# Designs tried in a protein design run: designed miniproteins, single chains, continued (2). Part 100

Each design is a single chain, and the fold is of that chain. pLDDT is the mean over its residues in the fold that is shown.

## One batch from the design tools (miniprotein)

Design m7472
Fold by ESMFold2-Fast:
Structure m7472 (fold): chain A 82 residues (1-82)
Amino acid sequence: SEVAELERRAQELRERAAQYRALTGEYNQKSNEVYNDTSLSRRERIMRSADLSVQAIKYASEAVAAQNEADRLLAEARRLRE
């Protein structure tokens, strides 16, 4: 049914959002580890940690987008059940 298809697509998007949230956490952790790595030069610590933080922000944005789309599809599925 159309409702079942919307609910299936929403579940896939929720799983994708969870994966992006996990990646956000991983890249934030890597950024902190690089920033505190005394074996690297100050310049390398700043540049590499900044790159990792930018990637974490991108993953966080993708997670929000996927969650919002999932919520929209679930709202539509509820309307179709009425």
Scores: mean pLDDT 91

Design m7473
Fold by ESMFold2-Fast:
Structure m7473 (fold): chain A 70 residues (1-70)
Amino acid sequence: SVLEKAQAKYKELVESYRPRLEELEARGVDDPEVQAEARRLAIEIYRALAKEFPELKEKMEEMIRLTEEA
């Protein structure tokens, strides 16, 4: 299904960003700059998923909006 393929792609993308996420965690999760970079990475992942899976575009746009509001 589209959802299963999207879930697999999401895991692949998260794994590819793992070194960056570990670096941000090491810098301190309470740092506003670290939080801003983490939000940017999350938005990049959602945009990549929306591009590859147009059927999920609306849901990915919702996730981007929620991330920007956090």
Scores: mean pLDDT 82

Design m7474
Fold by ESMFold2-Fast:
Structure m7474 (fold): chain A 100 residues (1-100)
Amino acid sequence: MVEEGIEELRRFRRDVQDTIDRLRQLKSQSEDPDLQAFLDKAIATNEANLAEIEARLAELEANPDLPEEEIRRIVLESGVLEGISLLQLGVALTVERNAK
């Protein structure tokens, strides 16, 4: 259980980092100040979410005997942060296409 939780959190960490990198790329390519402001907020939110996932990953690695229910909660909550990350990227890509 804990090994599966650790692997899942490592996947979420990678996916959120990939999203941050893509948002930064979009910002570098945009001259639209409204889109840049949105991207700055999205990047800041995703960096905070990445730090939270990293903290939870460290907790799982330090506490291999955590109850299964707590491991499941940590994985679920971290998955929500990944989902928010992907949603923000989707919004940014939609705004970029419409702004042109």
Scores: mean pLDDT 82

Design m7475
Fold by ESMFold2-Fast:
Parts: sequence; C-alpha cells; structure tokens
Structure m7475 (fold): chain A 87 residues (1-87)
Amino acid sequence: MLEEEIIERLRKIAKEQGFSEEEIEKLVEKLKELIEKYGAEIVKLVLEVQELIRKKGPESEEVQKLAEEVEKKVKEKLEEIEKEEKK
C-alpha cells in the first residue's frame, strides 16, 4: 500500500518536472531498489524533501531539516547493510 502511493507520487512529480515516460520508468525502478534497501518510510521522506524543494526552494529551513533527517536515516541503514555484507 505505502509503496504504491510512493510510486504514484514519484510518477506525478516526474511528469510535472518534464521527465519522459522512459525516464519515469527508470526512476520507478530506482525507487523500488531504494524501498527494498532503505524501506518505504525513508523513501517517502526523500519524496517529501523533493516536493518541499519544488514548493519552497532548496534554501528553506523546512527543506534543510527534513533533508538532515533523511541523510541520518539513510546513513544508519547503509551502516546496517555494510555490517551484514562484511559478516
């Protein structure tokens, strides 16, 4: 359910930004990989950052705060993956 919502949201954002259908399909494939690697919640936050950047610009405090939260969660998830791969 959440994964489908995230994919639909990405398709809408990409279409509004002028991406081609082929580019959107590649983005959806990358998004699915990110969901599998990081989980749907982190990917949802990334899309929320992109929407805020579009609406308020990259310099807004809200965008900066949300981006920091995403970076922290992504870093923690990458560290978990690296620990499993090294074992």
Scores: mean pLDDT 71

Design m7476
Fold by ESMFold2-Fast:
Structure m7476 (fold): chain A 109 residues (1-109)
Amino acid sequence: MEEAIEEFRKLMDEVIDKINELAVELYEQGKYDEAIRALLLARFVRLETDRLIQSLKENPEKALEDARLLAEAVKEGVRRIVSDPQKVAELEAFIDEALKRFEEIVKEL
């Protein structure tokens, strides 16, 4: 359980870092409103990560369900923030791979 939580924290930190990297890129492009939205999305993911860790300790199956919902919410957020279809596709693929890795972590519990 403790190892699974550490792996999950590391995975979510990678997702948060990727969204923060996007926020920096948007800011450097002068897209300040989009950059702020990306920072708010990163903050939301961090708060949801803490909630998911509690769910993972109490009910791994529920944590997986909640993680799937979070992945869909983050992808929807990205689609609303990012206008470049290629960048959206790359970020969605990254989020889908992160969810797949989380599903593998849960299966090993």
Scores: mean pLDDT 82

Design m7477
Fold by ESMFold2-Fast:
Structure m7477 (fold): chain A 68 residues (1-68)
Amino acid sequence: TELEVVGEEGDHVTLGVPGATADQVLVLHTPDGPVYYAPVAVRDGVAYFRVPRADLGRATGYELVPAG
C-alpha cells in the first residue's frame, strides 16, 4: 500500500492511495493510538483521504482496513 501526497491545505494534507476503495478506511498508527480516516473521494481506482498534518507527522505506521 502506497500513500501519495496529492495536495496540501493549511494544516491538512490530501493523500491518494491507488487501489483503495470507498469500502476501506485509512488507519494512522500514532503514539496516542490509531486514528481512522474515511475517504473524501474515490476516482479511477484511487481513494483520497484528508488528514491533519500533525497526525501524519507523528504516525509510526499506516494501514487500510475494511469500513464497518
Scores: mean pLDDT 80

Design m7478
Fold by ESMFold2-Fast:
Structure m7478 (fold): chain A 67 residues (1-67)
Amino acid sequence: MEELKKKAEELEEKAKKYQKAIDLANAQRERAPPESQPLLDATIATGQKLAEEYKKEAEELRKKAEE
């Protein structure tokens, strides 16, 4: 139980860090020259996908820990 809760918290923190990186990339994108925007778009898309995956996995682990 505690191990699953700890893993869920770790994944939640990873998702949080990726969300912060996405927020920074979005801010940078608004100020970036056109040649840099595709790279920032790719970074945002990848980070958002990873953040969603970590959040979903953490939620599943929390459900298992509650049983």
Scores: mean pLDDT 79

Design m7479
Fold by ESMFold2-Fast:
Structure m7479 (fold): chain A 73 residues (1-73)
Amino acid sequence: LSEEEIAAIQEHAEEMARAAAEMAAAHLRAQGKDDLAAEILELEARDPAEALVRVAELVEGPEAAEELRRALE
């Protein structure tokens, strides 16, 4: 992968992480889990990759989260 390709992937991953965090937070708030929704949004602001892994864990389970964590390393 070139530097340009890596930059494009990172930009896209950042955008996806933000969208996923916002969607997960909205879904959690609809379930009355406001604390967890706030945690996801706070984590996304600090570490978008870790927020994406956390969303995957909550939506698809720990196996999916571990696989995504590997892909983001």
Scores: mean pLDDT 74

Design m7480
Fold by ESMFold2-Fast:
Parts: C-alpha cells; structure tokens; sequence
Structure m7480 (fold): chain A 72 residues (1-72)
C-alpha cells in the first residue's frame, strides 16, 4: 500500500538525516514533510502527495541525502 511504502520511506529518511548529522531545522522540515505526505495519502490527495514528495527530493538534493523514493 502507499501508506506502507511511505512508512518505510519515513524510517529510511530519518535514519539518513541522523547519520548525515543535519541541522535540527532540516530534520524538523523533513519530519513536517513526512507528516504532510501521510495526511495526503489518508485524504487520497495525489496532487498534494506529489508536491510533498518533490519537496522531499529537493531537501535530499540540497543536503546530499541518498534515499530512494518509491513510486507513490
């Protein structure tokens, strides 16, 4: 399910951010985006989900985080 994929992604993202020792504000932004992604999945809002996923990808690029984002 999209929910299960997102839960696995959330775990991997948070672990990668901790390992990369990013600033607290960056960690907080990632947590906020993950929460918004879960809300989008619960609402069935595909457009909002893709927007949030694109913002997560931008965050990963900016901080050199190598996490594979599954197709949601």
Amino acid sequence: SEFDKLLELARKVLEALQDANVPDEVFGEAVRLIREAFEAVKAGDKERLQEVINRLKELFEKYGIDVEIPEL
Scores: mean pLDDT 80

Design m7481
Fold by ESMFold2-Fast:
Structure m7481 (fold): chain A 83 residues (1-83)
Amino acid sequence: MKVDERPKALALRAGSVVELEAPEGYRVEVEVVELPAGSTVTVSNADGSDAVTLAAGDRYVSKTNKAIVSASGPALLRVRAVP
């Protein structure tokens, strides 16, 4: 999924795996807006390294212009490109 500087809603479900790609020179920002009980969201580098589990209200900024987001259940994220 291509992302730009305008925030976009990203709805996830159980088994969702989404590659996020910002323009070159930018990074991906992921904010967890809603995370129902029993759901988990993880974000990693494009190669799957440095995976972190996010809680509701958490923000993640990638080290490169790509990130992989995975969910074990329903979640609502906001995603955008940041410099």
Scores: mean pLDDT 85

Design m7482
Fold by ESMFold2-Fast:
Structure m7482 (fold): chain A 75 residues (1-75)
Amino acid sequence: TKTVSVTFSGENKPGLAAAVEEVAKQFGGYISGLAFGSNKNAQVTVPSDKVDEFTKAVEEKAAQFGVKAKVEVVA
């Protein structure tokens, strides 16, 4: 598994946290830390072989909410 940091830029949107948690679960991962309030940051643990697919799915979901997501592997 890998832990990734997901940071959102732009306005905080209702449902974004729940949408990211759902995406994490779809790839066999989970949210290990969450701060979608003032920090707009989540730490997510996913299988190592799913990091790229998870990153694309999160970026797509963030775009649907009108925000940008930055994903960084923090281990």
Scores: mean pLDDT 72

Design m7483
Fold by ESMFold2-Fast:
Structure m7483 (fold): chain A 92 residues (1-92)
Amino acid sequence: MGTAAGNEKGGAGVSIDGLTGEQSAEAMREGARKLGLDGEVTANADGSGGFRLPPGTSVEKAVEAARAGLEIAGVEVQKNDPSAPPAGPLGG
């Protein structure tokens, strides 16, 4: 299971149980490429991966990239519902 979140600074992040930060960052890169997005990807020591999108990219599009990356990595993500993980400061 994995968690994908965006932040108001135009970033997105992913945290996946059992993956390293580098593997999480790779999932973010693949998701971004699938959606045609360019950005900087970071691997965090806490096992999460972060992605900073170009200015003007919406938080929702950032979360879409994170979820696409998790799907490519073969990780199930929580459905988009009121109990979904909140958008957080993942990736700076």
Scores: mean pLDDT 62

Design m7484
Fold by ESMFold2-Fast:
Structure m7484 (fold): chain A 84 residues (1-84)
Amino acid sequence: SPAELLLAVARRDGVSPEVIEAFEAALKGDYEKALEIIKRLVEEGNFEQARAAAGMAAYSARLNGDLEKADEFEKLRDQLPRPS
């Protein structure tokens, strides 16, 4: 799909693997995997990457037409600490 090609290009160009993985999982409808990645980043103290991953997962859900999941990921992002 066009999204898979864009993800391959983004990975090649050195975008954060964890953020890309969350975006890709959510884009495939695997929202549980996207949440797992976000929670792992939170547990590691990587709040900036966790927020980015949540935002990208929300965008993927929106691309899928899943506005409820998009809202859930946006709320999750907003609950996470902002980078200082």
Scores: mean pLDDT 79

Design m7485
Fold by ESMFold2-Fast:
Structure m7485 (fold): chain A 101 residues (1-101)
Amino acid sequence: SELEKLREELEKLVKELNTPEKLLEAARENAESDPEKAKLIGYIASGKLAEALKNGAPNEEIAKLAAAVMLSLGDPEAAERILNSEDPVAEAERHAEKVEA
């Protein structure tokens, strides 16, 4: 089953990419070469970003998670903007709110 393969790969990625740094690096490496894998990485990063925003995580952590999400969506310009922002929390929150609206 394709769904069972997807679940197994997702569980493996969650265990391997257990830090914001690893998620960002994996998103960068896979964004152009393996867009399907990049989307799975982005899905994981999105979940961690939502939790990080809720828990008031450090700006650096939020920036890396938000940038990983943007790279997975094929938006490297947004990723660089977030990473170089003086307020990556506000940039990440604007994106999260727009997805719910």
Scores: mean pLDDT 79

Design m7486
Fold by ESMFold2-Fast:
Structure m7486 (fold): chain A 86 residues (1-86)
Amino acid sequence: VELSAPLQIHQSEDPNIVRLTVELAKTDYSVRGYAVRKSGERYPMALLSIENGTVTGVIHLPWEDLSSAEWWDASGNLLDRVEVTP
């Protein structure tokens, strides 16, 4: 799986919800999103939408607790990682 654009993290209007967006170079929806807390714990993100090669994930997590976000393929390869700068 290839990303056509870098992973994006969005602070939602709800400060307790984090959104991730990734665009795929090919249509492959076997991707997994994870939010990484400052504690080092990884939480799987629920998929909100899959449209025209864009996958959006969400997790109920306070923005201030977020350290990084990751997208992985179904084979366990890291596609992209974005660190949240304070």
Scores: mean pLDDT 68

Design m7487
Fold by ESMFold2-Fast:
Structure m7487 (fold): chain A 64 residues (1-64)
Amino acid sequence: PLGLYVALAAFPKTSPETVAIRPGDVVEVLGERTDASGQRFYLVRVLSTGETGWVPASYLAPLE
């Protein structure tokens, strides 16, 4: 489901399609996708920076 999530761990920007996050960053989840290896990703917008990109779903938790 779309909503606000919080970053549980740091993830670096590894490609033009990804976005960097740090623990405690609040992100808006815009979509989700599973890649060819079975890894689930969320398309997010980082609220503090306005940057948009993909991050692994395991790095995020729904905001309480």
Scores: mean pLDDT 79

Design m7488
Fold by ESMFold2-Fast:
Structure m7488 (fold): chain A 65 residues (1-65)
Amino acid sequence: SSRLEKLKEALRRYLQQMAEAGASLAQMRAAADWFLREAEKVLSPEEVEELRRFAEELLAEIEAA
């Protein structure tokens, strides 16, 4: 959905900004967990699962960089 895609873009930008500001992986994980809890209010369970997988992939990319 367009809402899911917008939330994926928002999460990517937010985590990138945190990484650039020197945030730890633990801080970024906590931020992603908060973001996912808020997303549960507006997304279906299937879309939340997709967003969670996207967040895990983003965090893995940041850790590998």
Scores: mean pLDDT 86

Design m7489
Fold by ESMFold2-Fast:
Structure m7489 (fold): chain A 57 residues (1-57)
Amino acid sequence: MKLTKEQAREALKLYFEEKGVELDDETIDRLAEAISKDPELQEKFIEEHPEAVEKAK
């Protein structure tokens, strides 16, 4: 399943908020871009954080 940049961004925000870590929007955007461009990293992220991905849909 392909994760869009926006879905990756939303999932990252939810994940870090749950961990009590505040990241700036610039850092989250960079991570989301990296995930959206790398199919292997995208699959890994979905596998490791399925709950955050589901909430981002």
Scores: mean pLDDT 74

Design m7490
Fold by ESMFold2-Fast:
Structure m7490 (fold): chain A 68 residues (1-68)
Amino acid sequence: SQEQALAELRQLPFAQNFDDAFLLRALQAVKFDVGKASALLMELQAGRSAEYISQQFKLPLETAEQLV
C-alpha cells in the first residue's frame, strides 16, 4: 500500500530531510518501489539535474523537473 511504502521509506535517516508529501511524490514517480525511491532521494540530495534524474530513473523529464 502507499502508506506502507511511505512508512518504510521514512525509516531511512536521510528521508527525515523531506516531508511526507514530497516522499509520496517520489514514491509515485518510481511506482512505489522503495529501493528506487531511496536511490532517487540520495541523488536529489546530491543536487543532480532533472535531466540526470530523468535518465537514471527512467522518468519523464517533466516529472524529474518537479522533483528537483
Scores: mean pLDDT 81

Design m7491
Fold by ESMFold2-Fast:
Structure m7491 (fold): chain A 96 residues (1-96)
Amino acid sequence: NWELIEKLAEEVAKVVEEALKTVDDDTALEIAERKLRELLRKLGLSEEEIEEVLARFREFYDYLLANTSGPPDLATIVYTSVFAALGHYQAEKIQK
């Protein structure tokens, strides 16, 4: 469900954008991870599935930070990383 994935990525990115007004990038990322865990639990994912999605999110986040030129737009990087992690998770579930 791509519409759901887009909506989840938008919700996490908005939380990061708001957090960055008062906290540093590292703290904003911790807030993003907690919000993503909360949303995935509400969707009925197991703790193991949630940790798999978060591991993928961190991998994509680290990749984008390393390959993005100029000052990082952290909210956009978080959005893209969440979208990619959930898209990968959905693809794994559909292909089996």
Scores: mean pLDDT 79

Design m7492
Fold by ESMFold2-Fast:
Structure m7492 (fold): chain A 70 residues (1-70)
Amino acid sequence: TDSRRLGEAVRKLIEQADLDEETRRKMLEIAEELSQPNPDTTRIQQLLNSLDDEGQEKALGILNEAEVQL
């Protein structure tokens, strides 16, 4: 899987989404990590788990939509 394409798709969806500042910041960190040659999946999971319930729902929706675009 081309994780760099996934990271770019996530960034595009973040710009269009109505996200609070903390969720936006953490999602941008996830997108940046996905863009690395060897993404740290543990860090990505920790960032997702650090979001509140609403933030997690929005983040998972964005990640799912980004995957569908691949």
Scores: mean pLDDT 80

Design m7493
Fold by ESMFold2-Fast:
Structure m7493 (fold): chain A 95 residues (1-95)
Amino acid sequence: SMRARELAELERAMREAGATDEEIAARLAIYDRYLKELDRREEEFKRRGDEEGLKIVKEARRKVIDYMLRHPAISPESLAIILTGILIDMDLKLK
């Protein structure tokens, strides 16, 4: 699945940045939660034929992945705050 590939890429980036197995597991758990939410929203907009909504959700997914790859050493607590902010911004754009 696309999520499994994304999680594997993120795990590699964190490991290369010197993260511990505990830190990697904690960050991957947060990542998986947010990506599952984005997957649900993508399927909803696809089912409705809402191309604009789908575009907004895909942009939010891109921001999540990009942020985590750029900040592999971020604490789980700070990561959750930033990812929540990305989802709030997405929801505001979806009206």
Scores: mean pLDDT 81

Design m7494
Fold by ESMFold2-Fast:
Structure m7494 (fold): chain A 100 residues (1-100)
Amino acid sequence: HMTKEEIIEKIQKLVDEVNKAIEDGLAAGLTPEELKERVIEIVKKGFDEIISKVSDPELQAKIREVYEKLIERIKKATSPEEIQNAVDEAAKEILKLINE
């Protein structure tokens, strides 16, 4: 089982990885579409790890809902800032869920 503290650490690392991917991608001259693909890959990997290690079915379902909404927001984003905001809001929602 993943502890609450471990989920917090994983979510924080996910946010940091996304921010770095956007920074590196912009420096490399990636398009918004290419940035989305990289961010989606990072988000899928991070959430799959968390979801697979959460034992509470209700919490697992709520985390999956946050993940699905986040992926849709990233797909619809038109700027790097919108991608960052979507990830930050999803991270806050996960932190709220595990602290309730």
Scores: mean pLDDT 84

Design m7495
Fold by ESMFold2-Fast:
Structure m7495 (fold): chain A 61 residues (1-61)
Amino acid sequence: SPELEARLQAVVERYQTLSPEQQAEFERLFRERAEAAGVDTLTPEQVVDIMEEVLDAVLKR
């Protein structure tokens, strides 16, 4: 959906502002959250939701 695509673009743009250390932490936390949620059956919307939550967690550190 156009809304989902816009949300994904916003996540990518915010990710690019992260330090290398924050990007590594994002990748680690995203993997952990995706595995816990059942990576094999995640919808695109669920993937973006996890990305947004992980990005917010990294930025609050």
Scores: mean pLDDT 82

Design m7496
Fold by ESMFold2-Fast:
Structure m7496 (fold): chain A 68 residues (1-68)
Amino acid sequence: EREAIRQQLRQLLGQAFAARDWDQVRQLESAMTSDLQTQRDVLQNFQGVQKKRRDNIKKSLEKLKEEE
């Protein structure tokens, strides 16, 4: 849904702005001015990257916890 995608992009933009990640801010602003398909692709890409990063961190923490 168009509004759902826009809301998600706004949340990501706010997070990037708070983190002072200007590259992310610029990318998200560009996506928001693009067509819906591009917005959806960018949103999915960001969600995928964030999930991958979280999974990698969890694996590292589990290894450290096991070696403790």
Scores: mean pLDDT 70

Design m7497
Fold by ESMFold2-Fast:
Structure m7497 (fold): chain A 100 residues (1-100)
Amino acid sequence: SKADEIRALVEEFVAEVEKILEENREEHPELYKEVMEILKKMMELLDQMIEEKAPLDEIILVVEIGAQEILNLVKKYGSEELERRVEELVRRLRERLHAI
């Protein structure tokens, strides 16, 4: 289903963000903690919305909001390199979500 496709895209996004932040965990421990909490809440909410058969547009909106919150934290507290890497991941996620 399209909801399963969205979930798979979000799982890939979460894994890539976690990898980038784990590489920078010692340099940015608070950023790591805050982003990991957002990722967890986003996945929990996504799974609940899919189970409840929420409209796809609402599911996509929640994912886009979560991704933007992560990018905003990285822009505020991370390095320019971290910002560029996360911005590219968010851009690709949005493009793939809008193709569904």
Scores: mean pLDDT 87

Design m7498
Fold by ESMFold2-Fast:
Structure m7498 (fold): chain A 80 residues (1-80)
Amino acid sequence: SRSKKGLEKQKEILKEYLKIFKELGAPEEVLKVVEESLKSGDFSKFIEEVGKILNELGKTELLVEIFQKMAEELRKKALE
């Protein structure tokens, strides 16, 4: 879709990210950030907060897998 509602697309992408995070066994702290972003519609700090939490928990390796999956989702959106 070519709407001006970037929020709708952001919610859809974050919903897929939440699935990816759960599949990869992301910590509860990370899942909470994603869920709150979906509920509040505040997506501007999402990536920074997730990265910070994963780094502090020593789960930096999860960022690689998550980024790869996120890139796949963004690629699908670009194919519209």
Scores: mean pLDDT 69

Design m7499
Fold by ESMFold2-Fast:
Structure m7499 (fold): chain A 57 residues (1-57)
Amino acid sequence: MDDVRRQVDRIMDDIDRYLRQNDPSTVGQWMDNTLTDDQVQQLRERGAQVMQDRQRR
């Protein structure tokens, strides 16, 4: 779990860096070209969990 979390955090940092320099509409294509299917799935799960945690609190 911790290794997956660290990998997702690094990917989130890369996305944040990309979004600061590029048009947000292109991030999906950048992710598709740069990330594996597993990494995309982990990001989706992280996003869903963050939303769920905020809703619970």
Scores: mean pLDDT 68

Design m7500
Fold by ESMFold2-Fast:
Formats: C-alpha cells, sequence, structure tokens
Structure m7500 (fold): chain A 71 residues (1-71)
C-alpha cells in the first residue's frame, strides 16, 4: 500500500468515527501524525484501520495522534 493510499484509509476511518476537522502529516514512510481538536476513540480508530487490513500502533499526545503502520 502506498503512503497516499494509507492517508486515504486514515481519512476514511476518521470520518467513519465522525471526525471531520483534522490535519494529516506524513512523518516517515510508515508513520503519520493526525492533529485534531475533536475527541477520537483510539480503539475504534485502530479497529477501523484493521478492517482495511492495516495493523497500526497508535499514540496520543494532546491533540496529536501518531499512527505507525506495521508492514
Amino acid sequence: MTPEELIEKIKEALEALGVYNYEIKQLDENTFEVTTDEEVDLEKLKAALRHFGIDVEIKKEGNKITITVKL
């Protein structure tokens, strides 16, 4: 899966959770940073990404969520 496809799946997962106001930044080939002031259920986000076949590690610090994709 390309980084562009990963970003699109992360957007789909966030929007499925009702999160629409966010920014996504790619930190490296497998790591993405989501910045949002909206409350995000990290377990549901992880489950939504697993539904797309994407295994991730998620860390939250303030309004920033770091998603590391396990390839």
Scores: mean pLDDT 83

Design m7501
Fold by ESMFold2-Fast:
Structure m7501 (fold): chain A 112 residues (1-112)
Amino acid sequence: MEEIKELLEKAEEALKKGDLGKAYEYLEEAVNLLFKDLDLGTEGLIILEYLTKEDYKKVKYKEELERLAALLLALLKKSGQEELAEKLVEKLKEILGEEKTKKIVEEAEKLV
């Protein structure tokens, strides 16, 4: 838990400094730690594309996953990846529902 929180804090600081590469690296490490106990057949941020509602139920650190999603969404928007940002929002709606996704989007808007 502490290691994941530290990585997310470092990712947020990198985003604020405009260091998109470091932000990406910290988020990728955080994703790998969040899903280390799940056999998803993949690693890094691409894990989020394959995440199901059942996988989400198994995630021990759900609040950290939600914060990671907000930081990743902010990263994609800052890097001009609008299509990938929209795909992430749709995936989050599928897994978390509309209300939680709206909160994540609002949190991401504060970071851009």
Scores: mean pLDDT 76

Design m7502
Fold by ESMFold2-Fast:
Structure m7502 (fold): chain A 63 residues (1-63)
Amino acid sequence: SELDELLAQIAKELNISVDSARALVELLLADPRLGRGLLEKYADLTPETVALIERAAELLAAQ
């Protein structure tokens, strides 16, 4: 699925597990402030990676 492919790409870009990428996206939906605070600690966070995370959040919210 598109969501699974996006989560795999996010995991690769942030150097975390796919399960951790899913948990991060779920946290952003449940508590956007806390999720953004956690995201800010990733030094290699690019605008492209942010776009992947936002797209994954949209798909997860639509389920």
Scores: mean pLDDT 80

Design m7503
Fold by ESMFold2-Fast:
Structure m7503 (fold): chain A 78 residues (1-78)
Amino acid sequence: MLVDMIPEGQRRILLAILERGGKATQAEIAKDTGMSQATVSRHLDTLEKAGLIKREGTTYSLTDFGKKLAELAAKAEA
């Protein structure tokens, strides 16, 4: 239910970061998801405000909550 409440674009970004070991740059996420950098940037801003990711310089890392949601999303997409 909680995973079903996350928009598809945000779920894809959380999965992309998880697949890279929990940390990725905006450019890496855009490449992995096939989204434009503008679309990725909007989703990253939303996810950071929601506490699901944390910005560290030029990279974004999953928070403990974000990692749990990404793992649930990965199980649903398996």
Scores: mean pLDDT 79

Design m7504
Fold by ESMFold2-Fast:
Structure m7504 (fold): chain A 96 residues (1-96)
Amino acid sequence: MEKIRETVERAAKKSGVSPLEVLERAIELLERLAEAKSLEEAMKIMQEAEPAALEVARTALQPYFEDSTESPSLEEFRKAAAEAAERLRELKEELR
């Protein structure tokens, strides 16, 4: 939680938008990733993402892929993205 919150604040300052707006965009990005039909599509979604939203989304996904020597399966990636999105929704509720 602390790493995600710190990343949200940092990304918001860099992009000039509110922390809540960065969280909303990161949640939308992770929800799109959870619906990706291929890893190639997931990569495309990330390439099209806003830098601030991408930074937060990547931070939320990091705990699922600490052993970065192995490529995740599509199913593992989608599950991680869905769980990360849920975690960001909880953080957004705390910032109200």
Scores: mean pLDDT 79

Design m7505
Fold by ESMFold2-Fast:
Structure m7505 (fold): chain A 86 residues (1-86)
Amino acid sequence: SELEEQLKGLSIFDKDKDGTVTDEEALEAVKELLRLFGLDPEAGYQPARASLFRLATGKEASDEEVADLEKLARAIKDYYNELMKK
């Protein structure tokens, strides 16, 4: 899917190229992804964060996972790391 391909882009922020992304790098990537989809990351629009999480992971988001951009980025980063485990 398009969002999975975008999510894999987080690997370009991997400083040590060991296949892991830091929380800070994931946060910046999530903000950029939201802007690319025409969403304002500063607006605090909960449905947008929940939608992005569901599109990226295929799972329903808990309120805690998408409470803010930092938590959203962490949850998506965790999914990305699991997706890369092949």
Scores: mean pLDDT 65

Design m7506
Fold by ESMFold2-Fast:
Structure m7506 (fold): chain A 95 residues (1-95)
Amino acid sequence: MSLEEIYRELAEGALQLFEYASELAKKHDPELAKLMERGAKLVRELIEKGRYEEAASVFPLAVLTVWLLKQGRFDEAKRIAEEIVERLEKALAES
């Protein structure tokens, strides 16, 4: 298994976690749900550009966001979501 294959799997995992986080947030914080949808779109764009390592870099934060949402810690989840979106937008702007 190549390092690129590992990054691709983690990137695809991050995308799925942001989509799941959006569904979890939807009933409690529609703005947070939109941030998660934005994160998913940015991860998808990085994947489409073959930038798997950069897309994969947000996987741990995506896991943390889902965990915070399951704990009802929506304000903390929103702060992490904003950080993720800013990081991903910066990566895409510098390309």
Scores: mean pLDDT 84

